# Ledger of designs, part 68: designed miniproteins, single chains, continued (5)

Each design is a single chain, and the fold is of that chain. pLDDT is the mean over its residues in the fold that is shown.

## One batch from the design tools (miniprotein)

Design m18355
Fold by ESMFold2-Fast:
Structure m18355 (fold): chain A 98 residues (1-98)
Amino acid sequence: SMEEIRIFAESARRAHEGDEEGVLEIAREAEEKGLGKVAMDGVLTLAALYLALGDAERAIRAAEMARRAAELLKDEEERERYIRVAEELIARARELAA
């Protein structure tokens, strides 16, 4: 839907700008609409893109924002999965920086 595209793009944009509060705000809005997963996918896609480009510092920052936003997900299994994905990206980015 157009709303899913908006949430995905906006969450990624705010994460790109380092706006942690803005990421949490859009994640809360998305979760209230049943689209929390879409907001998470936006931030995590940005983190993965930074990692692919060799930008470890920005990858870690984006993945840490994703980890915090994942705590807002109401479904326990989905929350645990997204936290794990974010932590894996952080670990991979830290290895790249070493």
Scores: mean pLDDT 90

Design m18356
Fold by ESMFold2-Fast:
Structure m18356 (fold): chain A 66 residues (1-66)
Amino acid sequence: TLPSPEAAARFAEAVRRLSDAIKAGNTEEAQKARDELRQALKEAGYSDEVADSTVRVVEKAAREQA
C-alpha cells in the first residue's frame, strides 16, 4: 500500500522542490516541480485525479505557509 522507497524519495523531493519554488516566487521552477510531483505520484500508482488533487494541496499549503 505504501510506495516503494524510490517512489517515496522522489515524492518527498518533488514536494520539497515545489514548496521551495512557490515560497521563492519562482514560477518557472514551481511549474517544473509541479510536473515532477504529478509524475512521481502517477509512477507510484496513484490516479490522475489523486495526483492533481495532491499537487493542489501542496501548492495551497506552500502559498498559505500551512
Scores: mean pLDDT 76

Design m18357
Fold by ESMFold2-Fast:
Structure m18357 (fold): chain A 86 residues (1-86)
Amino acid sequence: KKEKIEKAEKHVGEARDLARQASPEVAALADQFGRDLGKAIEAFEKGENFEEYVKKAIEDGRKLAQAGTPEIAKHAEEAVKILEEL
């Protein structure tokens, strides 16, 4: 589970880095995705219920994939696939 979370974080990080070069709107979506993933990770590390935060992060990632460039969409989609397997 931790390995999957680390892979999702890497893809979200790459999407955020690419989004900084895109529009402010896409950058804001990528920041929201990273923020909600961060909440899921914090809840997981504390032994709290993280499922709701994972669902929110998946929704954010799907929105980012629709709005972003093809390269941003690729990373957002890979992160979403990993989160769906948790």
Scores: mean pLDDT 82

Design m18358
Fold by ESMFold2-Fast:
Structure m18358 (fold): chain A 91 residues (1-91)
Amino acid sequence: METAQRIQEETSEEFLKELEKLLLELEKKGKSVKEQALELIAKELGISKSTVSELLKNGKVDELIKLLKEKKLPPIYIVYVEILAKHIKAE
């Protein structure tokens, strides 16, 4: 029914709990989730995975987030960028 926003908020909270779990798994496993996130971001922005990685390593996370917002991509892509930035700094 017309309670989609409330359902979305509940889904978002449940998603955040799963995302925290995935962050822990990313820090353990590292490379597989990182590669998938890099590929998805690169595909959506129309740039190379190496360019995405370079922007993250150079601390241009805000530039990537700006590009994602300009493309009107779902918020999940912003989360992927933040996960990748954390992982790259841990290396």
Scores: mean pLDDT 66

Design m18359
Fold by ESMFold2-Fast:
Structure m18359 (fold): chain A 80 residues (1-80)
Amino acid sequence: SDEQLEKEIEAGFDALDVDKDGVISIDELVDLYRSLGITSPEDIAGLKAFHASVDKDKDGVISFEEYKEYVLEQIEKNLS
């Protein structure tokens, strides 16, 4: 349901929002991946590309709204 989808999106955003400040910075993503042992230059470049593609406002952080829009776009692409 739409309500369940929104809760899943919120859970995904919360998991990436390591500092719990309500936005996802590239530094938070890098720190998360480093904590998982993923530190290669290729993986870091991938994270930066991902962050840039989701950051529609180009303010350097991913808001909940930008993250939600990204997830919905991925769902639409998979259904098309």
Scores: mean pLDDT 73

Design m18360
Fold by ESMFold2-Fast:
Structure m18360 (fold): chain A 68 residues (1-68)
Amino acid sequence: AVLEEDPERLLALLEEELARARAAGDEARARQIEVAIALLRELTGEATPEDKRIIEEALKIREELAKE
């Protein structure tokens, strides 16, 4: 499999998809892609403090949704 096996290539594809979601005004889709990018960077050891905060925020949202 091409692209899917390369974390850096996958990151580039996710960033491209994020740009498309933002251009379309789809903020919910953009948020999901931002979380995916943050998780991928965490897995590759390249996560920034911003990425870790995005992951923590997503986990908190998931927990709050489970309470409903």
Scores: mean pLDDT 74

Design m18361
Fold by ESMFold2-Fast:
Parts: sequence; C-alpha cells; structure tokens
Structure m18361 (fold): chain A 64 residues (1-64)
Amino acid sequence: SVAEKAIKTALELAAKNGMSEEEIKKLEQRYKDGAPTTVILLEAAEAGGVSMEELANAIAKELA
C-alpha cells in the first residue's frame, strides 16, 4: 500500500541520517500496533533530522 511504502521510505531515510536500528524497529512496531501513518512519518523525520519536504520527495520517487 501507499502508506506502507511511505513508512518504509521514511525509516530508510532516517537510518541514512543516523537513527539507530533499535529506534527504527520501535517506530515500525508502533505502526504495526496501529499508530497513524502521519505520526510515524513525523517522528521518523524529526529523529532522522530530515525535512518533511525531503521525505515527501523520497516517497514521491518511490511511488513513481
């Protein structure tokens, strides 16, 4: 789904920017536990030091 691709892209981008594997797995688990997609995207961007614009561009590229 689009939401799953967005989450995957956000977590991969956060990992590139230094977010630990353990914190990434915690965000992934929160998503699986029913946290809203938008909340997970915002937390991944903040923790990874990534702008929402950069994240949106990465997601758009994945969907193309």
Scores: mean pLDDT 79

Design m18362
Fold by ESMFold2-Fast:
Structure m18362 (fold): chain A 64 residues (1-64)
Amino acid sequence: SDGALATAFARKLGITFPGELREGLRGPEVLLLQQLLRAGGYDVGPVDGVADARVLEALLAASR
């Protein structure tokens, strides 16, 4: 459920994933998401284009 919520909120930020956002996903969409979350003041760890638990938690926190 958290992955579905994270995917929906990423879409509201202008980032569309071809599938559900989950840990281990890699790509330019993840890189853009990490950059936007950091600009908003959230800790996403390294901006490396890899979705980990920190990226998902930061995105869910930003959606609150």
Scores: mean pLDDT 77

Design m18363
Fold by ESMFold2-Fast:
Formats: sequence, structure tokens, C-alpha cells
Structure m18363 (fold): chain A 71 residues (1-71)
Amino acid sequence: GGRATITAADQGLAASAAVGAVEVGREEGIEARLEGIGPTSAVVEAPTDEQARRAAERGAELGGVEAEIRV
């Protein structure tokens, strides 16, 4: 599977973006899930790197979070 790392100013913002990624996945038929949370990051897993990145980017937008997305 693919993984996208969401980096934000703090853990709460990163977690919010990751929750948004799971919501986007549900709507788009992507099996996106939260794999882990760090002090300033969250990791989202999906079947492919492209799906993980798309879910993470749109999740950050949905949550209004300024985040850096890395796959």
C-alpha cells in the first residue's frame, strides 16, 4: 500500500487533516486509514501512493489545515 505523511504545526492539526483524509476516502471509494500520529505529523495509508497523497491533500483542505504532504 501507499503512505502519505501530513506535517503540520502541531499534533492536533496533523490529526485533523488525517481525519479529513479518511472522510475523503469514504466519499471517493478509497480505503484510506490513519496509520500513525506524531508530535507534528500523521500518516495515512491507502492502496497506492497516489491515493494516499490525494486523500491527504484533500483532507488537509477539508480541515482547513496548512500542511506539507509527503509520499
Scores: mean pLDDT 84

Design m18364
Fold by ESMFold2-Fast:
Structure m18364 (fold): chain A 81 residues (1-81)
Amino acid sequence: SKELEELKNRILEKIKKRVDKEFFEKVKKSLENLNFSSLLDFVESGTLSVEGLKNMLGLKGKKGREVAKLILEEIKEYLKK
């Protein structure tokens, strides 16, 4: 879907502004390895936590949690529209 690709690109641009290049490439690869449509379905179910998403993406530490929170919040806002 064009709309899903636009959402993914918007999320990646926001992450790129907050993390270094190496961390950004790790996040980008993790998101590419996931079915993004299935991730949206999981968020819509209301059962996916910030910590759960962080672990699913293989991210660690405070920065990993901040990135997971950003992704989750952007998807939730998209689903309200």
Scores: mean pLDDT 84

Design m18365
Fold by ESMFold2-Fast:
Structure m18365 (fold): chain A 92 residues (1-92)
Amino acid sequence: SSMQATQQALDHIQQAIDAVRAGDVASAREHVKKAESLLPQVPEEFQPLIKNAIAQVRKAIDAVEAGDDLEKEINIGLALINLGVVNLLLSR
């Protein structure tokens, strides 16, 4: 179902954020890839928010590799905002 695909994409993005915080770039990239693979099954209304969250997590991964803690935290924060908006829309 599209709702199940949306929840799975959110769960993978959260796991990617957790991996970024742990410094596990390989795990973070794998979870981002899984979230991206679910996008075609996600309702059109949620796709921009999930795409933005994925892009922000990718920037956080790049920041970890560059040793840029501030850029990492900014992009994690932005990703969490997008996840929060999708969760609010799912509760309607």
Scores: mean pLDDT 90

Design m18366
Fold by ESMFold2-Fast:
Structure m18366 (fold): chain A 68 residues (1-68)
Amino acid sequence: PSEKELEAEILVAMGIMAYTLGNIETAEKNFREAAEILGLSEEEIEEIVELVRKGDIDKAVEILMEKI
C-alpha cells in the first residue's frame, strides 16, 4: 500500500472507533479526511459523510476501502 492509502486506512479505523463511542461528528471528520486523501470527488465525499450521519457506517467503510 502507498503511504496515502495507509493514512486513509488509519483515518477509517479512527472514524469507526469514534462512531462506536457515539462521537458522530468526529467519525464524519475522519471519514471526510480519508476520502480527501484517496482523491474522491466532493460528491463522493458528501455521500460518505451522509452515510455516517444516518448510521450506515458499514457502507461508508466499504466505499472507502474499495478505493484503497
Scores: mean pLDDT 84

Design m18367
Fold by ESMFold2-Fast:
Structure m18367 (fold): chain A 93 residues (1-93)
Amino acid sequence: SKEEALEEIRKLHEEMLKELAKLGAPEEVITLIGDSVEKMLKTASKLSEEEFKKRLLEFNKDLLEWAKEHLTEEQYKVVEEYVKKVEEIVKKL
């Protein structure tokens, strides 16, 4: 269900932020990513399943483009793995 997908995505998001912190991402960067993802998930939770999928995929594409410009290569790979796992969850809906 969408609710189960949201819970799984939130857990993946928490793990992503923890891994970024271990790789030396500044607190300001972790807060920015964390707040942006939480805001998006909260907004998307009110949408239909199809709009939820679309909003998530569009947001994750923008997140990856931002990460390429602002994160180290190792930190970027953490974000890329998060995005791949989220796409797998979305495919099961």
Scores: mean pLDDT 86

Design m18368
Fold by ESMFold2-Fast:
Structure m18368 (fold): chain A 100 residues (1-100)
Amino acid sequence: SWKTEIKKLLKEKSEEILKAIDEKKTEEALKIAEETLEEVIKKVREEYGDTPIVKEIEKLAEESLEKLKANIDNGEEMLKIWKETLAKIIELLDEAEEKS
């Protein structure tokens, strides 16, 4: 399943983000989050084209990156923001698959 590939990517990258935060490398965690969200957007665009779901994920990614950047000195808050972002991306992907 295409969705399974995205979930695997998000899980693997979340482990890298957690490790960076635990090591107090919050700028590295932000970079991994930015690269991960860019890859997710690319894959969603490849699957669904220029559709409302792509725009909604792009908006979510932009809002999440701004929140992560604002909390660069607070690793615990960054981890919370990232987990909330992941849950919302998965929810949006699940909703799109059900409508297809």
Scores: mean pLDDT 83

Design m18369
Fold by ESMFold2-Fast:
Structure m18369 (fold): chain A 91 residues (1-91)
Amino acid sequence: MDPATGERTIAAVRAWGERERKRLDEQLKEGAENFDEYKAQVTAEANAGIAYADSLPDAAAIKAGFTQGKNDRLAAIEKTYEELKKEKEEA
């Protein structure tokens, strides 16, 4: 196996996770009304990443990274949705 390729891919997954978290925060706060579509997109992207990981060395670690990233993003979407809902009810 080529460990350098695996390490580079794990670093890319981490960088992608940081970008997606920031994008999520900005987009949802600006009034994304379609949380279900966004959750579906996050799930589809994570599943595509997991499928891609099957072709890579250290697939188990990379798959775990995508699964954790998916769970973290779905939790962030739900938290942002509840915060926006509460703010709308208080306004």
Scores: mean pLDDT 66

Design m18370
Fold by ESMFold2-Fast:
Structure m18370 (fold): chain A 87 residues (1-87)
Amino acid sequence: MDYTLSKEQLQVLVDAVKDYVRSQASRPLSDLELYQASAQTVQQVIATLQQAKRDKVDVPQELIDFAIAAAQQVLEHLKAEIEELEK
């Protein structure tokens, strides 16, 4: 099933991850550091969801698949922003 997020939905999720990362930081982060830390956080979430799927946790499989698809779209957006910031 195609779980494509809208541009607006994607931006809200990206901003939420960035805000969370800023709140956990012990110091102000540069834009590059913020995006890199956000991408690492999303990668960890994806790994956790993939492990939960392998362990057959007592939750609907379709919800795990949806969450993985959404997180992957957020990760790809963050990777693209990192590439632009490194120019």
Scores: mean pLDDT 82

Design m18371
Fold by ESMFold2-Fast:
Structure m18371 (fold): chain A 76 residues (1-76)
Amino acid sequence: SSMERKRLLEQFERLSKDPSKAISAYVVLKALKDGVPVSVQSRELRRRLREEGTVGDEDLERFRKLTEKLREELEK
């Protein structure tokens, strides 16, 4: 629904103001763009990180860049 999309966008705006929340911000924005629940998006991301052997916190800069790119696509 449009209310759910607005709520997710507000959650993203809040998270994006905190650099330590870069991964959480990415998950919310990706969920909003793909139209899937945040819990589903989070599970898929954690699966990928586990398969890569990567700790998410070590990739904060990578997720900040991914979030910026997704933001640009969402604003179109």
Scores: mean pLDDT 73

Design m18372
Fold by ESMFold2-Fast:
Structure m18372 (fold): chain A 56 residues (1-56)
Amino acid sequence: SSASRQAQLEAGKQALIDVIKKMRPLTPEEEQRLRNSTIQELIGEVIRLIGEEIDA
């Protein structure tokens, strides 16, 4: 169960990071920080960027 959860978390993080990269250019430092973030933090970042896109 732990291995399956870790694989899902890694896939989920990468997918969220890829979405963020499509919405906004990232510095190498920002991308590294996102890789070390939780799934909840990454989801929050996507929601924030969607909000900025709507407000732009």
Scores: mean pLDDT 77

Design m18373
Fold by ESMFold2-Fast:
Structure m18373 (fold): chain A 100 residues (1-100)
Amino acid sequence: MPSLREQLLAKIDELLALLEEAKAAHPEIAPTVDALMALLRELKARIEAGEVLSPEELEALVRRMDELLLALARHLPDDLRQRIFAVYDEIARLLRELQA
């Protein structure tokens, strides 16, 4: 099986692709999508660099991503919302596992 890091990077890429799809279909959410994508790209770069996030950094990052996702949720159709949240839940789980 792929490593936790490889799984996490793959899920980040999957979420980035879904967010690009959402932004293309719903230009009104572009600023919120761009903010979330910037956080995900920063997270991806840090993981690729072999950085270990502190528990405090992880909780702050997850809180900010949760805030942005909730802002997006009200503007997304049910199917796309479910797909985005499912991938994000996997990312959050993998991040917690990577810290253990």
Scores: mean pLDDT 83

Design m18374
Fold by ESMFold2-Fast:
Structure m18374 (fold): chain A 96 residues (1-96)
Amino acid sequence: SMEEIVQRMAQEAIKAAKEKGASDEDILEFQNFLLELRKKGVSDEELAAILAGTYERLKAGEKNLVEAFKKSYEDVKKNPELREKYIQKAKELAEK
C-alpha cells in the first residue's frame, strides 16, 4: 500500500540521516513535521514523493534531515514532473 511505502521511505531517510550523525532530536523534529503534513491532508502519494526526494538529497551530501525534507517538499510542490519521478523512486526503494 502507499501508506507502507511512506513508512518504509521514512525509515530509509532516518537511516541515511543517522549515517551522517543525525541526533535523536533531529529525527523527532522530522517525525513531527511528517505528522504535521499528514494532519494538513497531504496524501500518502505526495508524502512518498517528498520522502524519496529527502533520501536523494541526503545521499547527495545534505547533512540536515529536516532541511532536506523541507527542500524536497518545496521541490515536489513546484514541479509535477519531479513529483512523478520521486513517486516511482519511492515504489522502487520500498520493494527491495
Scores: mean pLDDT 85

Design m18375
Fold by ESMFold2-Fast:
Structure m18375 (fold): chain A 63 residues (1-63)
Amino acid sequence: SAAVQAFTDQLRAALSTLDPTDIDGLRDTAAQVVTDFANANPGQISTSQMTAIADAIIAQLTA
């Protein structure tokens, strides 16, 4: 969906400038992006789906 793509793009942009060895920093930033997106786009994506996307992207960056 457009909302999932917008969230994924925002998350990737936020994480792209961070050190991929700083797992706590990546997780904290991802949690902030989830909170900000949920507040700006209520009901568009579930918190569980946003968290799953964030976990998948962090796994890709830290592999």
Scores: mean pLDDT 84

Design m18376
Fold by ESMFold2-Fast:
Structure m18376 (fold): chain A 57 residues (1-57)
Amino acid sequence: MEEELRAAIEAGDAERATELAIEAYEKEFGPPTEEEKEAIRASVQAALAQAEALRRA
């Protein structure tokens, strides 16, 4: 799970990374609210931007 999420982020696959992050959250904490889903999406986008910047550096 965590390895798949990291691979998706490194590949720049925002949809897959968000999907895996939500699944991981649901497994640990139960179904996320819409606000929690938005927070997860924001965190994934930040991680994707950081991974892209590191790849270009």
Scores: mean pLDDT 78

Design m18377
Fold by ESMFold2-Fast:
Structure m18377 (fold): chain A 82 residues (1-82)
Amino acid sequence: SLKELEEKFKEIYEKVKEEDKGKALPDTDLSDPSIQAAEKTIIKKLLENPFDEEILKEAAKFILYYLKESFEEFFERYKEAL
């Protein structure tokens, strides 16, 4: 269900947020694409593999390091794409 997806994604987001607290941004595949283009790619990956933990971690890091917005704001855009 959508609720189960949101709960799992948020659990991974909170875990990544805590684990990466005070750490430098790692080298990323987002060096060349714009933030908007990168977001579209991540949303497509999430739509194809919604419960894949590695993709959820990638999305969590993108929110934390590049978007710097709430989880809820990103999830609303993702939900609209579903």
Scores: mean pLDDT 74

Design m18378
Fold by ESMFold2-Fast:
Structure m18378 (fold): chain A 97 residues (1-97)
Amino acid sequence: SMKKEKEEFLKKIEKYLKLARAERNPESASEEVKEEIKNMSEEEKEEVKRVEKLYEELLQLTREGKLDPELVKEMLEASENLDEDKVAELLKKLLEK
């Protein structure tokens, strides 16, 4: 069943976004999260760096007022429905604007 794989994928994305945010503001991160960052594999560290870069680009687009709030809403709804393909589609659309 693809449902379990989609759930794991979304949890992985949420985890990496949380870790990327902790890297940017270590003072607000829990000690548990800081320890998790220290114990990550090189592959996981590279994934966190990619997510961090994406997060920075999304923040810049937000500051410039270029993010469509309807797209953000659709991404949240797609995430709640575990629609991995829809999340990927909307993310691509967000990055192209």
Scores: mean pLDDT 61

Design m18379
Fold by ESMFold2-Fast:
Structure m18379 (fold): chain A 69 residues (1-69)
Amino acid sequence: TKPLDEREINAAVLEIEVAVVKTAYRNGAPLEQAIADLERVLKRARELGLPDEVIAYIEQTLAELRAAA
């Protein structure tokens, strides 16, 4: 099994952060807080040069939350 490199670890951590934000929102966290948290995650993903699939997933989740506003 290939060990995870830093880029792979960063991608996994950001995917977990997205899941945490979605779970918090479902449990009654304010929509504005969820949007702000996802915008920070998206900015970090872009700065780290994460795979397009990870960035697209974050962008889609952000768009879905903005549509709920």
Scores: mean pLDDT 78

Design m18380
Fold by ESMFold2-Fast:
Structure m18380 (fold): chain A 77 residues (1-77)
Amino acid sequence: MEKKIAEAVREAAEKKFNVKVSNVEITEITELGAFYKVTATADVEKDGVTKKAKLTALVRVANGEVSVLDIKVEELP
């Protein structure tokens, strides 16, 4: 399941922010009833520049499918 969540978070970030995301490492998963708050670190590439970022996502898991409801990207120093 963690691998599916990481992939869904990666794709959601790429679509929302029009960037390339790689090396997603989930650091925390918190269960919030029917939802999960997922925190991860990743490499984010834009215009040929790669920076480390923190990803925070709200996801729903139902019938083996992962849906990303919200995603935030914060660049790390």
Scores: mean pLDDT 81

Design m18381
Fold by ESMFold2-Fast:
Structure m18381 (fold): chain A 84 residues (1-84)
Amino acid sequence: TRRIEFSESVLKSKLTRLAEAVLAGRLDGSLMKELLDMGLSEKLQYLLDDPSVVLDYSLEESLRLSAAVLGYKYLDEVEDFDLV
């Protein structure tokens, strides 16, 4: 499952909605469950493996917001996530 291709539109939609929810100071429990079930860490790993994926936010901004919301240790390896 870790190297399965995913739609750029799906990725943009999920990460953008996550970012918007964080910025609005709220989380959609259904969206959070969906992202966890999809393996957000795996999706982030795919982006690192193929950085050609274009997002509405910069790749780094989307990753920072996703890390802040989910608190995954995996993202602590990225310098910008040390502060959470």
Scores: mean pLDDT 46

Design m18382
Fold by ESMFold2-Fast:
Structure m18382 (fold): chain A 64 residues (1-64)
Amino acid sequence: GEAVAEVRVRSPEGEYRLRITTKDGKIVSVEAEDLTTGKPVSYEEFVAAARAGAELEVRLSLRE
């Protein structure tokens, strides 16, 4: 099966999204994006934004 976890952060620096995809219990991909510019960012940059963030939204989607 496949599962997708998505975390969205709003901070003074901008809005960011982290998407983690798993397949058969293993991490297949980790993607982070700056929603303000539309550019990919590193996981470390996402974590820095999350620490400064005022709002956090988490979504989990399960696919067979």
Scores: mean pLDDT 74

Design m18383
Fold by ESMFold2-Fast:
Structure m18383 (fold): chain A 99 residues (1-99)
Amino acid sequence: DEKKLKEAKELSKSKDPEDIKKAIETLSELSTSEDPKIRLEASKELLKASSVAPKEALEKALPSLAEASRDEDEEVSLSATLALMAAVAGLVGGEPREL
């Protein structure tokens, strides 16, 4: 749904971890939407949000991103694969500890 996508985009721009978590959850659901345009946009927004998302939200998004990465639409599949890779990188390298 376009309204949910718009609301999730606004939440993903927040500095509040709870808003980002809600955005990730909504975008993950939309990445498996019946509408290919919504799936594509949701996957692109997930890629952007995954770089700043809390680890718990990234972990919950993995199943939906894995499903979207197998999408019949090549653009959705590629965008979801990139978002999945970014989410995995966030889980591995997103520690608050730096070298």
Scores: mean pLDDT 75

Design m18384
Fold by ESMFold2-Fast:
Structure m18384 (fold): chain A 70 residues (1-70)
Amino acid sequence: NLTDQQVQDMNAQYQKQIRDMMAANPNASNAEMDAQVSRISMQIGQDFRDRNNSSMTPQQVIDQWNRRIF
């Protein structure tokens, strides 16, 4: 299970990267935005795996993170 601190850290990282991406791509299409959001989420999941030496896939990390947000 993800800790509250891990969820908060992932949320903060996600929000920062989304803001940076939107600022860099103000005229991006919805499809381009969806692709960037998917890449950012996968990168956050991968970074979590690497930091915690987790055997989970990035998608499994994302699934646990989503369950903690909602």
Scores: mean pLDDT 80

Design m18385
Fold by ESMFold2-Fast:
Structure m18385 (fold): chain A 100 residues (1-100)
Amino acid sequence: SSYVQLGQLYLAQGHSAYVNRDYDSAIYYYDRAIDYFSLYDPNSVQLGSTYLLLGRSYFDRGDYDQAIRYYQQAADRFGLSGDTDGQQRAQQLVDQVRQS
């Protein structure tokens, strides 16, 4: 669908910004990807992974409260899609940030 294609485009732009350490742009593009994946399917498997990338971008920017928030959103979305491994990884990341 065109929504999935737009979500993938924004995800790719976010990834490019992230590897350049432009965390503000990465956050912007990952947020846009989440909007389009949510329009396609609120329970989509892409949402959990994209929330992890958003949380990681906040963590690397030093915004630990936002990193925890988005890792918790990732855990919730992985739970909704039945991805138990993703859910556990996201919860581990919450614990890791709380120790930082």
Scores: mean pLDDT 88

Design m18386
Fold by ESMFold2-Fast:
Structure m18386 (fold): chain A 94 residues (1-94)
Amino acid sequence: DELKKKYEEALKKAEENLLKAVELGDWPQEVADTIRGAFEQAKKSLEALEKLLKDTEELLKMLKEQNAPEEILSLLEQAIENLKKALEYYKKLQ
């Protein structure tokens, strides 16, 4: 029960971090919609959650190579940390 709440809070924070990065980066609405869809899938399966984490880590690497603003990089790093926490809590809920 407590682990389920921590899992849900970690996912919510990760989604909020990524959506804020989309807004600050002035990325198209389709990117925000894709992120929301990915989080809905992550709530349903471990595989989707692991894929979302890997995709977000790869995005951070690409954005660092492109000299993206520090504020956007920080939000992605926070999202990755929250996704890692969500994954840890999810595995403990099994």
Scores: mean pLDDT 86

Design m18387
Fold by ESMFold2-Fast:
Structure m18387 (fold): chain A 100 residues (1-100)
Amino acid sequence: MEVQELMEKLAEAYENKDLKKVEEYIAKLKEKLPEVKEEFRKLMTEGGLEYGFYNKEKKTVEYVKPESEEEVEEVVEKHVKRILETLEKVLEALKKKVAE
């Protein structure tokens, strides 16, 4: 199953307040993270993609075009961390809704 299909199914399960299915789809998305990480790395190295991320200290979105493998890896790790944090927040939000 593709990442996009998993995201759509996760959204549907969230709307239906199906905690078990949300946990299942989050687990499957986490299994796909190495693939997502590699695809994102290729987009930055081969596609010349600039990555936008929010800087909390400056309260602005900063765009970075990585010029070295070290910078690419830092941006990739940051992107994966944000995905993981978002998935955890989705799960916590649903648990709160189901308890209420």
Scores: mean pLDDT 72

Design m18388
Fold by ESMFold2-Fast:
Structure m18388 (fold): chain A 93 residues (1-93)
Amino acid sequence: MEKGLELLKKGEAAYGRGDYEKAISYFKQARDEFLKAGDKEGAAFAYVKLAEVYIDMGRYEEALKAFREALKLDPTNPAARSLLKEVEQRLAA
């Protein structure tokens, strides 16, 4: 959906500027638009972007939650699989 992609771009721009609160807001909005459209892959990608912001903030539990939600929507998402494993290893240490 065009609106979901536009919100992802706004989230990525905010994240690139270090504006984590705006990035989270835009990625949550993108997720909701993709879910509304039935675009599970787009929603999973928005969850991966949310998790990346949470990692940079040191919010690893929220990052794990977001990756798990991404994998429920798209079990084949390679970024969610790889990064989930990395965050689980960091929390186990």
Scores: mean pLDDT 84

Design m18389
Fold by ESMFold2-Fast:
Structure m18389 (fold): chain A 81 residues (1-81)
Amino acid sequence: SLSQEEVDLYARIAVQEAERLIEEAKKNNAPEEIIEEYREVKRRAEEALSMDTEEAVKALEEVGKRLKEAKRRFDEFLKKK
């Protein structure tokens, strides 16, 4: 199981990654639905910083899955333009 310090670190990394992807998506004029999903993932990761360790782990697992799927959709968008 992850420690509280590891959870906080992973949450901060997820926030930074989502922010980077929001900027990249905006620069590439990605569909609004992809940008909004990245924003929601960022909000969820930020919420994890205030959760207890068990809740934060579950939230970060959700964040990771959602971020990977949104990135896959963004990459597909980039291939089609």
Scores: mean pLDDT 86

